Designed miniproteins, single chains, continued (3). Designs and how they scored, part 42

Each design is a single chain, and the fold is of that chain. pLDDT is the mean over its residues in the fold that is shown.

## One batch from the design tools (miniprotein)

Design m9437
Fold by ESMFold2-Fast:
Structure m9437 (fold): chain A 120 residues (1-120)
Amino acid sequence: GMDKLHEIIRKYEKIWKPSASRAEKKELIREIAKDMGVTLSDEEIDEMIDFFEKADKDKDGYVSYKELVETLEEEGKIKSDYDEFMVQMLFKDLDINKDGKLGFPEFVALLIVLKLSGIL
């Protein structure tokens, strides 16, 4: 079930701040990945931060569904209606506070799930 993933996200959302440095973001990704049972290279971690910064078009520290989809399309990652459906379902499930935006921990969890699903 998604219960463990939601618990991981809630743990990091309560300590996350939009003002976090790149070094703090890298460490956060390592901890989230470890809790999810995933090993990421330093290059993969840097790519995830760069993807978040590209998707955060209004620079408020949060990514809307529209910003996420536009960035995935720009990167050529949405190849079918099935890929778009998967992204939509994951976004909705990981938007725990139901504000229509993902903070950095929720966004990182989404990218890891998409990577495991072969979309990334």
Scores: mean pLDDT 82

Design m9438
Fold by ESMFold2-Fast:
Structure m9438 (fold): chain A 85 residues (1-85)
Amino acid sequence: SEFDADVLVALALMTLALAKRISSPEDAEKISKLGDELVAAHRAGNYEEAAKKLREMAKYLRDNSGDEATARVLERIAEELEKLA
């Protein structure tokens, strides 16, 4: 990966923040919880868990919101985090 863990987590958090702005209040709450979980996983050095959570959210957004663009970005970040696990 050409990115370190700090950059990858920051990109994920920015992507989630942008998705939250265009989401329903219910989906915004789910995105906020994922953001908190990503920060906790990063502090613990648990990038396998961080990647798993991003893949779960990508699937949720694709299946429920049709947000394919955000889903693909989250999946790409998850792939890079998996290389750090």
Scores: mean pLDDT 83

Design m9439
Fold by ESMFold2-Fast:
Structure m9439 (fold): chain A 102 residues (1-102)
Amino acid sequence: NLLDQAQELLQEAQRYLERARELLRQGDYEGALRYVGRALDLATRALQLGRQTGNQQLVQQAQELIREALELAMEVLRHTEDLNLILEAIGLILRAIGTLLD
């Protein structure tokens, strides 16, 4: 039951990251960060469930999605001069790093 829940969260997070990549390609940096944030929330929940169930493969998959979210937030920083988007991206980067270090 918890493993199935974690797998559903990982699948949803992956879909949000794919949507974020599409928006980034279109130059929609605000939209990209919105989906990166959603994916990060879901992947973080999946990571917690993976740890609770002792499933190392789920933990590794969740950490991989969190790293992908980190990379996409960093890509936004490379392409934007908007201070509000820069601050939002930095916030997501710090959340991703904090989650990976725990």
Scores: mean pLDDT 89

Design m9440
Fold by ESMFold2-Fast:
Structure m9440 (fold): chain A 74 residues (1-74)
Amino acid sequence: EVLSERELLLRFDKPVNLAAVGKAILSVEGVIGFQPLSPTELVVYLKEGTDPEAVREKILEALAKIPPEELYTL
């Protein structure tokens, strides 16, 4: 029985720039899309057969390359 391994929830401490975050997330291999739930929460959709933890690590690396002034919408 396959549990849903195709969704990652990302939570941020502050409202984020969804355009910058979305661009970074979509640049990661294995990501097929994302959906914002709130200014601080979004769901990332993963390609079937992808390791969710490996993709999560790559997403965090891509997000870490965004300057704070571009990452947060203060």
Scores: mean pLDDT 75

Design m9441
Fold by ESMFold2-Fast:
Structure m9441 (fold): chain A 93 residues (1-93)
Amino acid sequence: DLVDRAVDRILRAARRQGVPDLGRAGVDLVRTSVRTGVMTPNQAHAMGVGMAHAIDNRDYDLLIRMGRLMSRSPSPEVSRLARELIRLTRRAR
């Protein structure tokens, strides 16, 4: 399953970098985006790969940009989770 692969990539990257809260926030955003129809499984997989890459490289600016894009979602739940990802990423800087 593409969503499960995205989730696994995010969690492994977060574990390697010692940022489990970022991992959980990324996973919640990916899963909720698919559940609400904001993203297809293919889009969620691409986003999850990008998030894992950003976490592995400590590219917090990229992770914040991804969060900002998702915060503009018409889904209030997705927007809220995206803002939470941004908040946690800023703390990790």
Scores: mean pLDDT 88

Design m9442
Fold by ESMFold2-Fast:
Structure m9442 (fold): chain A 67 residues (1-67)
Amino acid sequence: DKIEKKRKEILEQLERLEELIKKYGKDIDKISKELGLSRGTVEAMIKLIEEMKKAGVPGPIGYVPSW
């Protein structure tokens, strides 16, 4: 299912984002470079997961960090 795969990918990238933040602190430039994404894309991903969480999406979203 495309939706479930997309959720898993977002969660996996958020987990990587957290790990990179722990490693590099608030250096969004380094985090974006490591993920191969722009700052705006990273922000959009965070906003998307927040909207999914507000929509009460079931599954592994239950333990997604509050960004």
Scores: mean pLDDT 64

Design m9443
Fold by ESMFold2-Fast:
Structure m9443 (fold): chain A 64 residues (1-64)
Amino acid sequence: GPAAEEAIRLIEESDALSEREKAGAIAAIQARNPVLLRAARAELEKLGLHEIAEAIDRAIAELE
């Protein structure tokens, strides 16, 4: 949905994430699994990427 697409866009555009970290976060979004998404959100919050974490919260809300 639109929130998932926005989260992927923010992840792809981030200069703070490695290509492996980007791939993992995008895979979690594409899996449409709220548990995997919450785990990805927690890791992004630890990195200080609050805007991306907020976008993932919106993607989780679209699934529920």
Scores: mean pLDDT 84

Design m9444
Fold by ESMFold2-Fast:
Structure m9444 (fold): chain A 78 residues (1-78)
Amino acid sequence: SEKENLIEALREVLRDLGYSDEQIDAFIEKYIVNNPAVAESLITLVKNMTGDTTKESIYKALKPYLEANREELDKLIA
């Protein structure tokens, strides 16, 4: 599903940014799994940017954005 692709892509981005698996799991559960509105908004944004919701497209779209906003991401993840 698109949501599963989002979760897998986020896991890979956050690992590449140096977060632990424990931090990644907690973040995904809190902001994606337990917040369907956020998940749907991110899927819609990626679809509008790329026309595609594969893991590769989501990874490429989100990684630069998350890198640019690393300080805010750090506040949310731990």
Scores: mean pLDDT 83

Design m9445
Fold by ESMFold2-Fast:
Structure m9445 (fold): chain A 64 residues (1-64)
Amino acid sequence: AGKRVRITALEDLKAVGSPVLELKKGDTIEGVILREGSGSVVVQRLDDGRILKLDKSKVEIEEL
């Protein structure tokens, strides 16, 4: 819901979006949380405005 975050990959994963983004362990995304569910978070990446769905168990989320 509009808060800025840094998301860090804890393992290699695929962020579901158009197109799919492959992240390696230690990769970071800065974005705005659009929606948060029980197992996933939907973020808009600041760099390019891409909307990505991430598995919450595979990422660390830090508020900026």
Scores: mean pLDDT 81

Design m9446
Fold by ESMFold2-Fast:
Structure m9446 (fold): chain A 72 residues (1-72)
Amino acid sequence: MRAEELKKRAIELAKDPSPEAQEEALRLGIEAAKLMSPEEANELALELLKAAPDLRGVHIAMAVLSIAVDKE
């Protein structure tokens, strides 16, 4: 499924400490969240937070949660 593919890619990229991977994870996470239900987007945000060990995870998770809230 399109959203699941974006989700998998975002999580894998979030594990990479490079700034390039961080920005791509943010972009793909937002795209996936727009295609998901609010519940699915919230779960993606939590997985992204767990995957990234530092402030990048917080930034990515907050962006994804913002999309989820807009859908409610």
Scores: mean pLDDT 75

Design m9447
Fold by ESMFold2-Fast:
Structure m9447 (fold): chain A 71 residues (1-71)
Amino acid sequence: SAADALNGAGAAASASGDEEAVKLVSEAGRHFRAGDYEGAIKALEEALKAAKGERAKRMIERALQAVRDAA
Protein backbone atom coordinates (compact mmCIF):
# COMPACT_ATOMS: atom_id res chain seq x y z
CA SER A 1 0.00 0.00 0.00
CA ALA A 2 1.01 3.64 -0.34
CA ALA A 3 1.08 4.00 3.46
CA ASP A 4 3.46 1.01 3.78
CA ALA A 5 5.68 2.42 0.99
CA LEU A 6 5.78 5.84 2.73
CA ASN A 7 6.77 4.17 6.03
CA GLY A 8 9.50 2.22 4.21
CA ALA A 9 10.83 5.38 2.54
CA GLY A 10 10.98 7.21 5.89
CA ALA A 11 12.79 4.30 7.56
CA ALA A 12 15.32 4.00 4.71
CA ALA A 13 16.05 7.76 4.72
CA SER A 14 16.46 7.71 8.51
CA ALA A 15 18.78 4.67 8.37
CA SER A 16 21.03 6.41 5.80
CA GLY A 17 21.16 9.69 7.79
CA ASP A 18 19.51 11.69 4.99
CA GLU A 19 18.02 14.35 7.30
CA GLU A 20 16.53 16.47 4.48
CA ALA A 21 14.99 13.39 2.82
CA VAL A 22 13.51 12.33 6.20
CA LYS A 23 11.80 15.74 6.55
CA LEU A 24 10.45 15.65 2.99
CA VAL A 25 9.14 12.06 3.34
CA SER A 26 7.43 13.09 6.62
CA GLU A 27 5.85 16.05 4.77
CA ALA A 28 4.68 13.66 2.02
CA GLY A 29 3.11 11.43 4.69
CA ARG A 30 1.18 14.39 6.14
CA HIS A 31 -0.14 15.35 2.68
CA PHE A 32 -1.11 11.73 1.95
CA ARG A 33 -3.05 11.39 5.24
CA ALA A 34 -4.86 14.67 4.44
CA GLY A 35 -5.88 13.27 1.01
CA ASP A 36 -3.57 15.73 -0.80
CA TYR A 37 -1.98 13.28 -3.25
CA GLU A 38 -0.53 16.09 -5.41
CA GLY A 39 1.24 17.59 -2.37
CA ALA A 40 2.50 14.12 -1.35
CA ILE A 41 3.89 13.50 -4.87
CA LYS A 42 5.64 16.90 -4.93
CA ALA A 43 7.22 16.30 -1.50
CA LEU A 44 8.40 12.81 -2.57
CA GLU A 45 9.93 14.20 -5.79
CA GLU A 46 11.86 16.72 -3.64
CA ALA A 47 12.85 13.92 -1.23
CA LEU A 48 14.19 11.86 -4.14
CA LYS A 49 16.37 14.80 -5.29
CA ALA A 50 17.63 15.39 -1.72
CA ALA A 51 18.34 11.71 -0.91
CA LYS A 52 22.00 10.62 -1.01
CA GLY A 53 21.68 6.92 -0.13
CA GLU A 54 20.90 4.36 -2.87
CA ARG A 55 18.43 2.43 -0.68
CA ALA A 56 16.68 5.65 0.38
CA LYS A 57 16.30 6.66 -3.29
CA ARG A 58 14.84 3.24 -4.20
CA MET A 59 12.34 3.30 -1.34
CA ILE A 60 11.30 6.90 -2.12
CA GLU A 61 10.78 5.90 -5.79
CA ARG A 62 8.54 3.01 -4.62
CA ALA A 63 6.59 5.41 -2.39
CA LEU A 64 6.18 7.82 -5.34
CA GLN A 65 4.78 5.03 -7.52
CA ALA A 66 2.47 3.79 -4.73
CA VAL A 67 1.05 7.30 -4.12
CA ARG A 68 0.53 7.84 -7.87
CA ASP A 69 -1.29 4.47 -8.07
CA ALA A 70 -3.48 5.44 -5.07
CA ALA A 71 -4.40 8.81 -6.62
Scores: mean pLDDT 84

Design m9448
Fold by ESMFold2-Fast:
Structure m9448 (fold): chain A 90 residues (1-90)
Amino acid sequence: MKTERIKKIAETVENLSQLVKERAEDLAERSKDPKAVEAAKESVRYAQEGIRKAKEAKETGDEELMVQGEKYTAKGMAKLREAVEIIVKS
């Protein structure tokens, strides 16, 4: 059933976004580089939107909300990678 598949994917998106948020928050707290902290904070904002959209998709089975959740999760991961690269290049 399409709704059941969407809910399962949304649960995965929620879990991934939560991990991105937690890692980005830890990096923002531990980093002394202002540019890395800013990128990490952007990662947290995207991850929070990913969690929100994924939760709505889990409740409604809405495919568009699930896709939005995936996009925000991807943006969060990209910003987390950016923050890590700033630290490594320092």
Scores: mean pLDDT 86

Design m9449
Fold by ESMFold2-Fast:
Structure m9449 (fold): chain A 75 residues (1-75)
Amino acid sequence: MERKEKLRELIDKYIEKIKASTDPEEQKALSYAIAALRTYLLTGDKEKADSYIEQAKKINPELAEEVKREFEEID
């Protein structure tokens, strides 16, 4: 599967999670995860995307590690 297609699928997955969430902290962490994935999709800049993952980690370390693993798997 192409990297762009995988990133789009992950973005859609996290958008569905944010819609299902009622926890503001979870929604905020998910929004940072989406921002990381969108940044990587649009620019290919992994370092810039990683900065959003660090913001997510401050709120939800487990989610941040999940997103980080997903980036490693795409490369």
Scores: mean pLDDT 79

Design m9450
Fold by ESMFold2-Fast:
Structure m9450 (fold): chain A 67 residues (1-67)
Amino acid sequence: MNLKEAVEKEAGVKLTDEQADEIERLAVRLMTGEGLSPEEALIRALKEVTGLTEEQARKVYEAMKAS
C-alpha cells in the first residue's frame, strides 16, 4: 500500500500528488538532518503537511508496513 492509499484508508483524506511528494521529502529531511527513525519521520511529516493527529499518522505508518 502506498502513502496516498494508506492516508485515504486510515484518515479518509485524499492526498494530492504535491502533498504526497512533500511528505516524502520532509520525512527524508527529518531522517538525514535530525536523525529521526523512518517511523518518527513519517509521523512528523504527515502531521506537518496534512494536519493529521498523531494517532492517524501512526495508523498510516502501520498500514504501509502491513502491506
Scores: mean pLDDT 82

Design m9451
Fold by ESMFold2-Fast:
Structure m9451 (fold): chain A 82 residues (1-82)
Amino acid sequence: KALEVLKLYEQAVLAEMRGDLETAKKLWEELEKYPEEVIKEAHELLSKHTDEFYKLLKERKEELKSLEDAIKFFEEFFKKIL
């Protein structure tokens, strides 16, 4: 359940970054259907991987020059969590 929430969160964020606001809105509405406890658990799981996030950010700092690069970075980060 928490992993499903993280996957939907990833898809919503990436849709917003791509400018697909209609898809992002639908994904956020889907997330609101989950129990608050499951959302909190997903947030805890994400927080546990903050070190991995900063490690990836440091390794790819010079590559993050566009929205395209930022999208790829977030996709790679979430792939490691999921």
Scores: mean pLDDT 74

Design m9452
Fold by ESMFold2-Fast:
Structure m9452 (fold): chain A 80 residues (1-80)
Amino acid sequence: DQNYQNMQIALGYLQQAIRIDPSLAPYLQPAIDLIQQMIDNGFDQALQNRAIQYIRRAGRRASPAAQPYIQQALDHLLRV
């Protein structure tokens, strides 16, 4: 399932962003939780929109080294 794969890949990139910039953890954790909820219970556009909002907000705070991982997570989540 391409949607399932895209959500899993997005989670991987968000976890890499936190590894590079640990200050992002409190800003990305709500998005990670929403994506995990969709993986477990099925896709929901409202949850996707909320996750995107949290990721974009975290992107504004992210170090330059973490920015590419935030962008990759968004690109994959938007394909769902």
Scores: mean pLDDT 89

Design m9453
Fold by ESMFold2-Fast:
Structure m9453 (fold): chain A 73 residues (1-73)
Amino acid sequence: SMAEARAAREAVIEDARKTYQEALANGKSKLEALSIGVKTAVERAQELVKAGMPRAEARGFVLEAMVALHEEL
């Protein structure tokens, strides 16, 4: 459903942001924290693909998470 797709998108972005913030709190540089946040988004997207989401849609969520994290730089 559209509601489920929206919830999945928000979860990918939020998890990436949380991992980014945790990395910064642990003394990582902004660039290192960005790399860790992007890795979290990719891992969440892979879980969504395994659950049946089209690869193109899941990749879109990763790109949106990357944009959100770059706004933090």
Scores: mean pLDDT 85

Design m9454
Fold by ESMFold2-Fast:
Structure m9454 (fold): chain A 68 residues (1-68)
Amino acid sequence: HMSKEEKKTYVLLQAARVAIDGIEAGLPKEEVLKRAIDTANELAEKYGLSEEDKKEIIDTLKRFIDNL
């Protein structure tokens, strides 16, 4: 079974992939951000991550997308 750190990494990587796919598809940054955050929220809930862990993932994801 995945550890908490493995779950956090998995969620972040999946959300980042959604962001990259959205950018490659030519979506606006705001739509890319929305889709990536929605993915992170759904997966974090599925894997039982805390609100603190979810916020950390989302904050990292926002920084990643803002630098693209």
Scores: mean pLDDT 85

Design m9455
Fold by ESMFold2-Fast:
Structure m9455 (fold): chain A 80 residues (1-80)
Amino acid sequence: SQQTQNTQSQTQQVVGQADRVARRIDGLDSRTGRRFRRDVRGARNANSTGDLVSAQHGYDLARQTLRRATRTLRRLQRRR
């Protein structure tokens, strides 16, 4: 459906943003970066199922991951 395709497209955008932040974290703390990259893959996998409920779940996971990763990046950048 168009709704599923729209949700998948939005999820792909958020996943891309979260992946960018996770790569920056990986440069500062590789263990933490790997964890966020795993979360990003989880959101991407949920989005790929072709089911609207799973696509919505993937969107929520991607948004939550982006928020957590952004906070973590800011914290790591403040380290001495």
Scores: mean pLDDT 84

Design m9456
Fold by ESMFold2-Fast:
Formats: C-alpha cells, sequence, structure tokens
Structure m9456 (fold): chain A 90 residues (1-90)
C-alpha cells in the first residue's frame, strides 16, 4: 500500500540520518539536535503512525538527556535502540 511504502521510505531516511549524524565530527548534542530536526520533518512528510512518533520522540528525548550529561555512549545507544523499535513496527 501507499501507506506501507511511505513508512518504508521514512525508515530508510531515518537510517541514513542516523548514519550521517553518528559519522559526523559534531558534538553528540549537535548530532541529536540534527536528528530531532530531521525526524520531525520525516514524521510530517510521511504521516507516520502515532506509535512510531511516540518511539522516536522518547528515544530522542533520552538521547538528548545523555548528550547533555556528556554520555556519548548512552546517547548513541538510545538512538540505535529507538531505530530498532521503529524497524520492528514497520
Amino acid sequence: SEQQLRQEIALALLRMALSIALGSEDSMLERVEFLEKIAEKIIKDNELPEEVKKILKESLERAREYAERGDEEGAEKALREGLRRVEELI
């Protein structure tokens, strides 16, 4: 369906965004802020289900908390876990 295709495109874009962010030389907080901005756009453009939006928001909020404390490993783990949970729903 068109809805399923949009969800698969959104997932591919989220994977690419995460790869770009974690491969950058930016601070972990700047990487999280980039991902927050990109995720908001992907959610809006692809009309993602509320359950997917909730997981993304929760994971980004957790990653931000870790990044603000200087816990780069915690932030990365939170981001990767969020993507994994979204992949299981799509």
Scores: mean pLDDT 87

Design m9457
Fold by ESMFold2-Fast:
Structure m9457 (fold): chain A 65 residues (1-65)
Amino acid sequence: MVIDITLEVKAGSMSREEAMRLALEQGRALRRQLDALRAQLQAQHPDEDIVIRLYVYVDGELVGV
């Protein structure tokens, strides 16, 4: 089972640097939560190979995986 999660940040009136900093900070926090969720799901479904991917975008540009 593969779960793809996308975090998209639209800068709007924010600078690209500010938006990228925010996106990377939130992406890192979310990634830790997703690692915990993956471990829980894997324990519930031991016969499945569970992969959770996180892609972080700022204004359509990939800045993290």
Scores: mean pLDDT 84

Design m9458
Fold by ESMFold2-Fast:
Structure m9458 (fold): chain A 79 residues (1-79)
Amino acid sequence: SMKEKAIELFKKALELAESKGRTDIANLLRQAIEAVEKGDYETALELARQALNEAKKAGDDEIVKLVEEAYRYLREALS
């Protein structure tokens, strides 16, 4: 499902953030995953947007790409 694909991509972004010591980004992504699993999609989208902004500031292009893809899948799941 699109929801499962979004969770997969958020988890990949989380692993990368943790490997890079980006604790703030990792915490936002962990909370976004929990929000998706609880069905709180509005909170998940907001947390993903915050993680995206922090990743852009840090220049973590691969995390940016993964979070943007997860965000698109999550939005499509809600359409």
Scores: mean pLDDT 88

Design m9459
Fold by ESMFold2-Fast:
Structure m9459 (fold): chain A 93 residues (1-93)
Amino acid sequence: SLKELYKETSVLLVEAERRGEAAVERARALGDLERAEEVRELLEEARRAFEKAHEYAAQKDWEKAREELERAIELARELLELIRRWEEEQRRA
């Protein structure tokens, strides 16, 4: 259901924001400004998709709201994978 998708998206975004903020701080401490920017850009895109989902839901466009929630999930997953891969790269150095 759309309500279940909304709850799942909200939980995932909270985790993505928490891990993303930590990753930005670590990247800055290491002087990796490019990585910090990549993380910030993905977080902003995920937040925008979630905001658009709310806008479509307010217009009762449930199909577009669902599409934007699914996009927010994919962006949040991409962000978490980027962080995981970067942490793995740092472990190998």
Scores: mean pLDDT 86

Design m9460
Fold by ESMFold2-Fast:
Order: sequence, then C-alpha cells, then structure tokens
Structure m9460 (fold): chain A 68 residues (1-68)
Amino acid sequence: MQKKSLEEIAKDLEAYLKEVTGRDDGVEVKVENGKIVITADSDEALEVAKRLAPAFEFRYGVKVEVKK
C-alpha cells in the first residue's frame, strides 16, 4: 500500500520481532539508504529476523538487510 512509509514498515517489523522473540531488546530496526536494516544481538534474534525479512520484502516491496 502506497501510504505506508519505510519508517512505518520498520516500526511494524520491529514490533513483530519483539512479539516473536518475547524481548524488548536484542533487535534494532532502522531505515538506511531506502532499505530496512535489522541488527540482531543474538543468534536467536538473527534467525528470526532472517525468517521474517523475505515475507516483509514480498508484502511491501522493500529491501530488508539483516546483520549481527
């Protein structure tokens, strides 16, 4: 949907990651250079982020980068 900005998509993704991991920390979601960047501080958060990134890329037509 055209009305949803990269920042709003990033906030939705961050909220979903926190819900799935059960943690308020351990992941940061930012918008950089027209893409969403997820930084994970643990292997668990990294795997969850890698699993969710393709679904968000497909749903919103955005690029998502996952790093530790």
Scores: mean pLDDT 76

Design m9461
Fold by ESMFold2-Fast:
Structure m9461 (fold): chain A 62 residues (1-62)
Amino acid sequence: SSLEKAVEILEKNLERLEKEGASKLEFQILSGVALIVAGVGRLIGGPEELIKRALELAKRAE
């Protein structure tokens, strides 16, 4: 699904930012995008597991 692909892209990007020693701003942007993905997931009635993964990514990036 598009939601699952979005979560996977966010996970890969967060892992890259952590390895590269990215700026605080880059982590804040990823956190914001992850919150939007979680919100969209709820609006479309997506799987609860994907919504939770997106929220966990947002918290990890903060």
Scores: mean pLDDT 87

Design m9462
Fold by ESMFold2-Fast:
Structure m9462 (fold): chain A 95 residues (1-95)
Amino acid sequence: EKKEKIIEKLERIIRGLQAVLSHAPPELQPELQAIIDRLKEIIEKMKAGQYSLEEVKKELKEVIDDLNRLLERAPASLQPVLQQIIDELKKIIEE
């Protein structure tokens, strides 16, 4: 199902962000953790049937904006994986 596939993709994105968090400088860790927590909340609300796909897309646009700001401040070693995560979130919004 489309909704179940989106949840699966978001769960993979959370795992990717957790990997980034483990290598992130201390100053970026709180912002990364907040983004992870936000994505977990989105998944919880989707599973509970509390979010429409339009509402999910709106929430994910805010997450993308937060990740883009973080990307500009991230070490060069983390930029490719953060960009990949942003691109995957954009694909979810475009579906």
Scores: mean pLDDT 86

Design m9463
Fold by ESMFold2-Fast:
Structure m9463 (fold): chain A 104 residues (1-104)
Amino acid sequence: SQSLFNTGNNLYNQGNYDQSIDYYDQSISQLDPSSSDRAQALFNRGLAYLRQGNYDQSIQDFQQAIDIDPSISSSAYRGIGSAYGLQGNTVQARHYFDISRQLR
């Protein structure tokens, strides 16, 4: 729900990524699979995974968010690029940053 999502955001802003992910998980489970709210919750959980160093889970969440709501593609591809960059995969990082830059 939006309330669970907002709590997750507050925890994320406090640097409490473990608890923020739990609240995003709860929000995602209550939302329609095709809703833009679910895409936003997946996107924010992807950011939390990125902060934890869980890069593969971060990439999966960003990709699922894009699949649901293409309007967030620019931000989500930037997230995927960041995850690959932090893994040391500079070729994939550059590729996704270029895609993100072309999308607005």
Scores: mean pLDDT 90

Design m9464
Fold by ESMFold2-Fast:
Structure m9464 (fold): chain A 63 residues (1-63)
Amino acid sequence: EDYTAKEITKVVLYASESLPVKLPPQTLLFAGQSSEAAKAWASDAGFSSLEFEDGRKLEAEAP
């Protein structure tokens, strides 16, 4: 099967409750990214967890 054409993972980002300003959940599309790369990016951006389009949740990697 051809897996090269469309490797887009839709995730919802949830802001950390430790932030002084509460951010709403944001949707981000990852093209060809691993879940590890998505978690690292979310942690760097200040988000505490990711929720995939199929309902799976991942915790962001701690520094």
Scores: mean pLDDT 50

Design m9465
Fold by ESMFold2-Fast:
Structure m9465 (fold): chain A 110 residues (1-110)
Amino acid sequence: MEEIQEALERMLFSVLRNIVEKSKHPVASFRETAKQLIEKLNKIKELTKDDKDIQAGIDKVIELLKQIEKAVEEGDYETAYKLIKEFSKAYVDLMTKISEKYPEIVKELS
C-alpha cells in the first residue's frame, strides 16, 4: 500500500509540475484533469449510495482535489505538494475499500 501511495504521489506531483512549468494556463489544465477524476468518483458514488464509509471516502478525495486546485490558483505549490500527499493516501485507502467490498466496480472502471 505505501509503495502504491508513493508511486501515485510522485506521478501526481510530476503532472502538477509539468502543468505549472509547461502550460500557458496551468490552473485551467489542472481543473480539467480534476473534473475528469471527480466525474469518475461521482459514478462510483451513485453505485454505492447505501455505503456511508465509501461515500465519506469519495467526498474526502473530492475535497482534497478542490483544495489542491485552490493552492495552485494561489501559487502556493508547497501547500499543493502537501495536499497531493494527503490525496494519494486518501485515494489509495478509498480504492482499497472499494476493491474489498465491490470488486465488480473496480473491474468495470479499470
Scores: mean pLDDT 74

Design m9466
Fold by ESMFold2-Fast:
Structure m9466 (fold): chain A 80 residues (1-80)
Amino acid sequence: SLVQQLQEILDMVNAAKDEADLEQVIEKLEALREQSTDPWVKHMLERMIETIKELIAKGQIEQARKVAATGLQALLDLLS
């Protein structure tokens, strides 16, 4: 289910320690975006992916992790 996939990705974010871990998170978010049929969910995932990529490019790894965790938790709360 979408909720289970979001929970799994959130667990990955909470375990992430570096840029390589966050790159794996991005790959999972991109796959989930492609699989999602809800235009609103696709839009929210795309904005999250763009923000995380920008923060990583700026070397703001901890901020990227926090944005990912906050966004995924917000999606889970709205979809549960």
Scores: mean pLDDT 87

Design m9467
Fold by ESMFold2-Fast:
Structure m9467 (fold): chain A 81 residues (1-81)
Amino acid sequence: AQALADRLAERGEKILEEAKKLMETGNVEDAKQAYLAAKSVAERFEELAAKYGDPRYRQLSEKARKIAEEAKKKVDELEKA
């Protein structure tokens, strides 16, 4: 159980780091992919936090949600340019 939780959290963090890199390219499609990836991580870890009550899942969900919001703003900015 512990090893699975650690692996899930590590994979979530890797996805969020890749999303941040995509947001930095200045490409609108990359920013959209970053938004979708971060949103998926946020939703998944919100479910895990609700089910298991582990603070790590809640913290990762909150971090992912903030990255998704930043990616959405980046998409909106790039589409207006």
Scores: mean pLDDT 82

Design m9468
Fold by ESMFold2-Fast:
Structure m9468 (fold): chain A 61 residues (1-61)
Amino acid sequence: SLEDELAELLVKAGIATPESAREIARQVVERNPEAGERAIKLLRDGKPAEAAKVIVDALSP
């Protein structure tokens, strides 16, 4: 699933623990699935800082 893929990539990039990555991925995908897909692409491209920005923006009110 999109949540599982995002969570795994967040842990591999070293920007989240397994527990926090699961919660972050769930919230991002629930609020903005397009942002989740963009974050996955950025993480796969080796751009963790840009991925983190997309995640923060997606979780902002």
Scores: mean pLDDT 84

Design m9469
Fold by ESMFold2-Fast:
Structure m9469 (fold): chain A 100 residues (1-100)
Amino acid sequence: SMDEEIKKLAEELVKLAEEAAKTNDPKILEEMARLAREAAELAYRKYRETGDPRYREIATYFELLAREAEELAKNPDKEKLEKFAKGVKEVAELIKRLLE
């Protein structure tokens, strides 16, 4: 289902954020931005199909994650990446709760 795909993308973003914090690799952040945009498009599609405002909220979270990943990719910083990884985990938990 689209809900399961959205949840899987959120979990993948958590894994990539933790890897980026360990490696400080901007390519991982670029991959995160790409996946977050794909997840936002899936959430917007579901919003258009259902009219359920939870999907618009989910899309907004993924767009914010994509923008932050793109900004961090320009100048990776260990402390900022560790904070970002924690934030991504919190956002993923919120998305899972919204889809319950």
Scores: mean pLDDT 89

Design m9470
Fold by ESMFold2-Fast:
Parts: C-alpha cells; structure tokens; sequence
Structure m9470 (fold): chain A 61 residues (1-61)
C-alpha cells in the first residue's frame, strides 16, 4: 500500500485525487517497464475513465 500510494502521488500531477489514462500509462511504463500498448490495454480493461486513489491502490494489491 505504501508503494502504491507513493506511485499514485507521483503521477497524480494535478493533485486532484484521480489518475487519468495518460498518468496511469506513464506510471505503468516508468515503474513496471510495460509497453504503452499493454498499459493502455490494462487501463481500458478496467472499464473506468480514470482511477481513484483507492482503485489504484487496490489494483496494485
């Protein structure tokens, strides 16, 4: 959870408590070394327009 929170806070660049599709893709590429296409596919599979902080923390658990 601490690591997931730190990643969210780093990539939630406007501090609004939401991670956009682009911010999620950037985080997955930078932190986990995923391709852009794989990061996009994961985000789109979640069926959301953006991640809340709680959704992102749950995703990484």
Amino acid sequence: TAAARAIFDRYDRDGDGYMTRQEFVDAMMDVFGLSRDDAIAIFDAMGVTRFTRDQFIAFLQ
Scores: mean pLDDT 78

Design m9471
Fold by ESMFold2-Fast:
Structure m9471 (fold): chain A 68 residues (1-68)
Amino acid sequence: SDEVLALYREVLEAMGYSEEEIEELLAQFRGMSREEQLAVLEAMRTLFETLGREDLAARVDELIALVR
């Protein structure tokens, strides 16, 4: 969904990825199954919680809710 990709872009931008890297990562994410997308997002949530990035963890929780 366009909403999922827009929010995922915002997370990648906040992580400091370049526009070229973001477009490549978005294309990879689009090519994933729903199960694979959820696995990636769950791993990202755990990483952001570990890093104390509660703001990004919350954004990833929004993404998980939209994808499932």
Scores: mean pLDDT 86

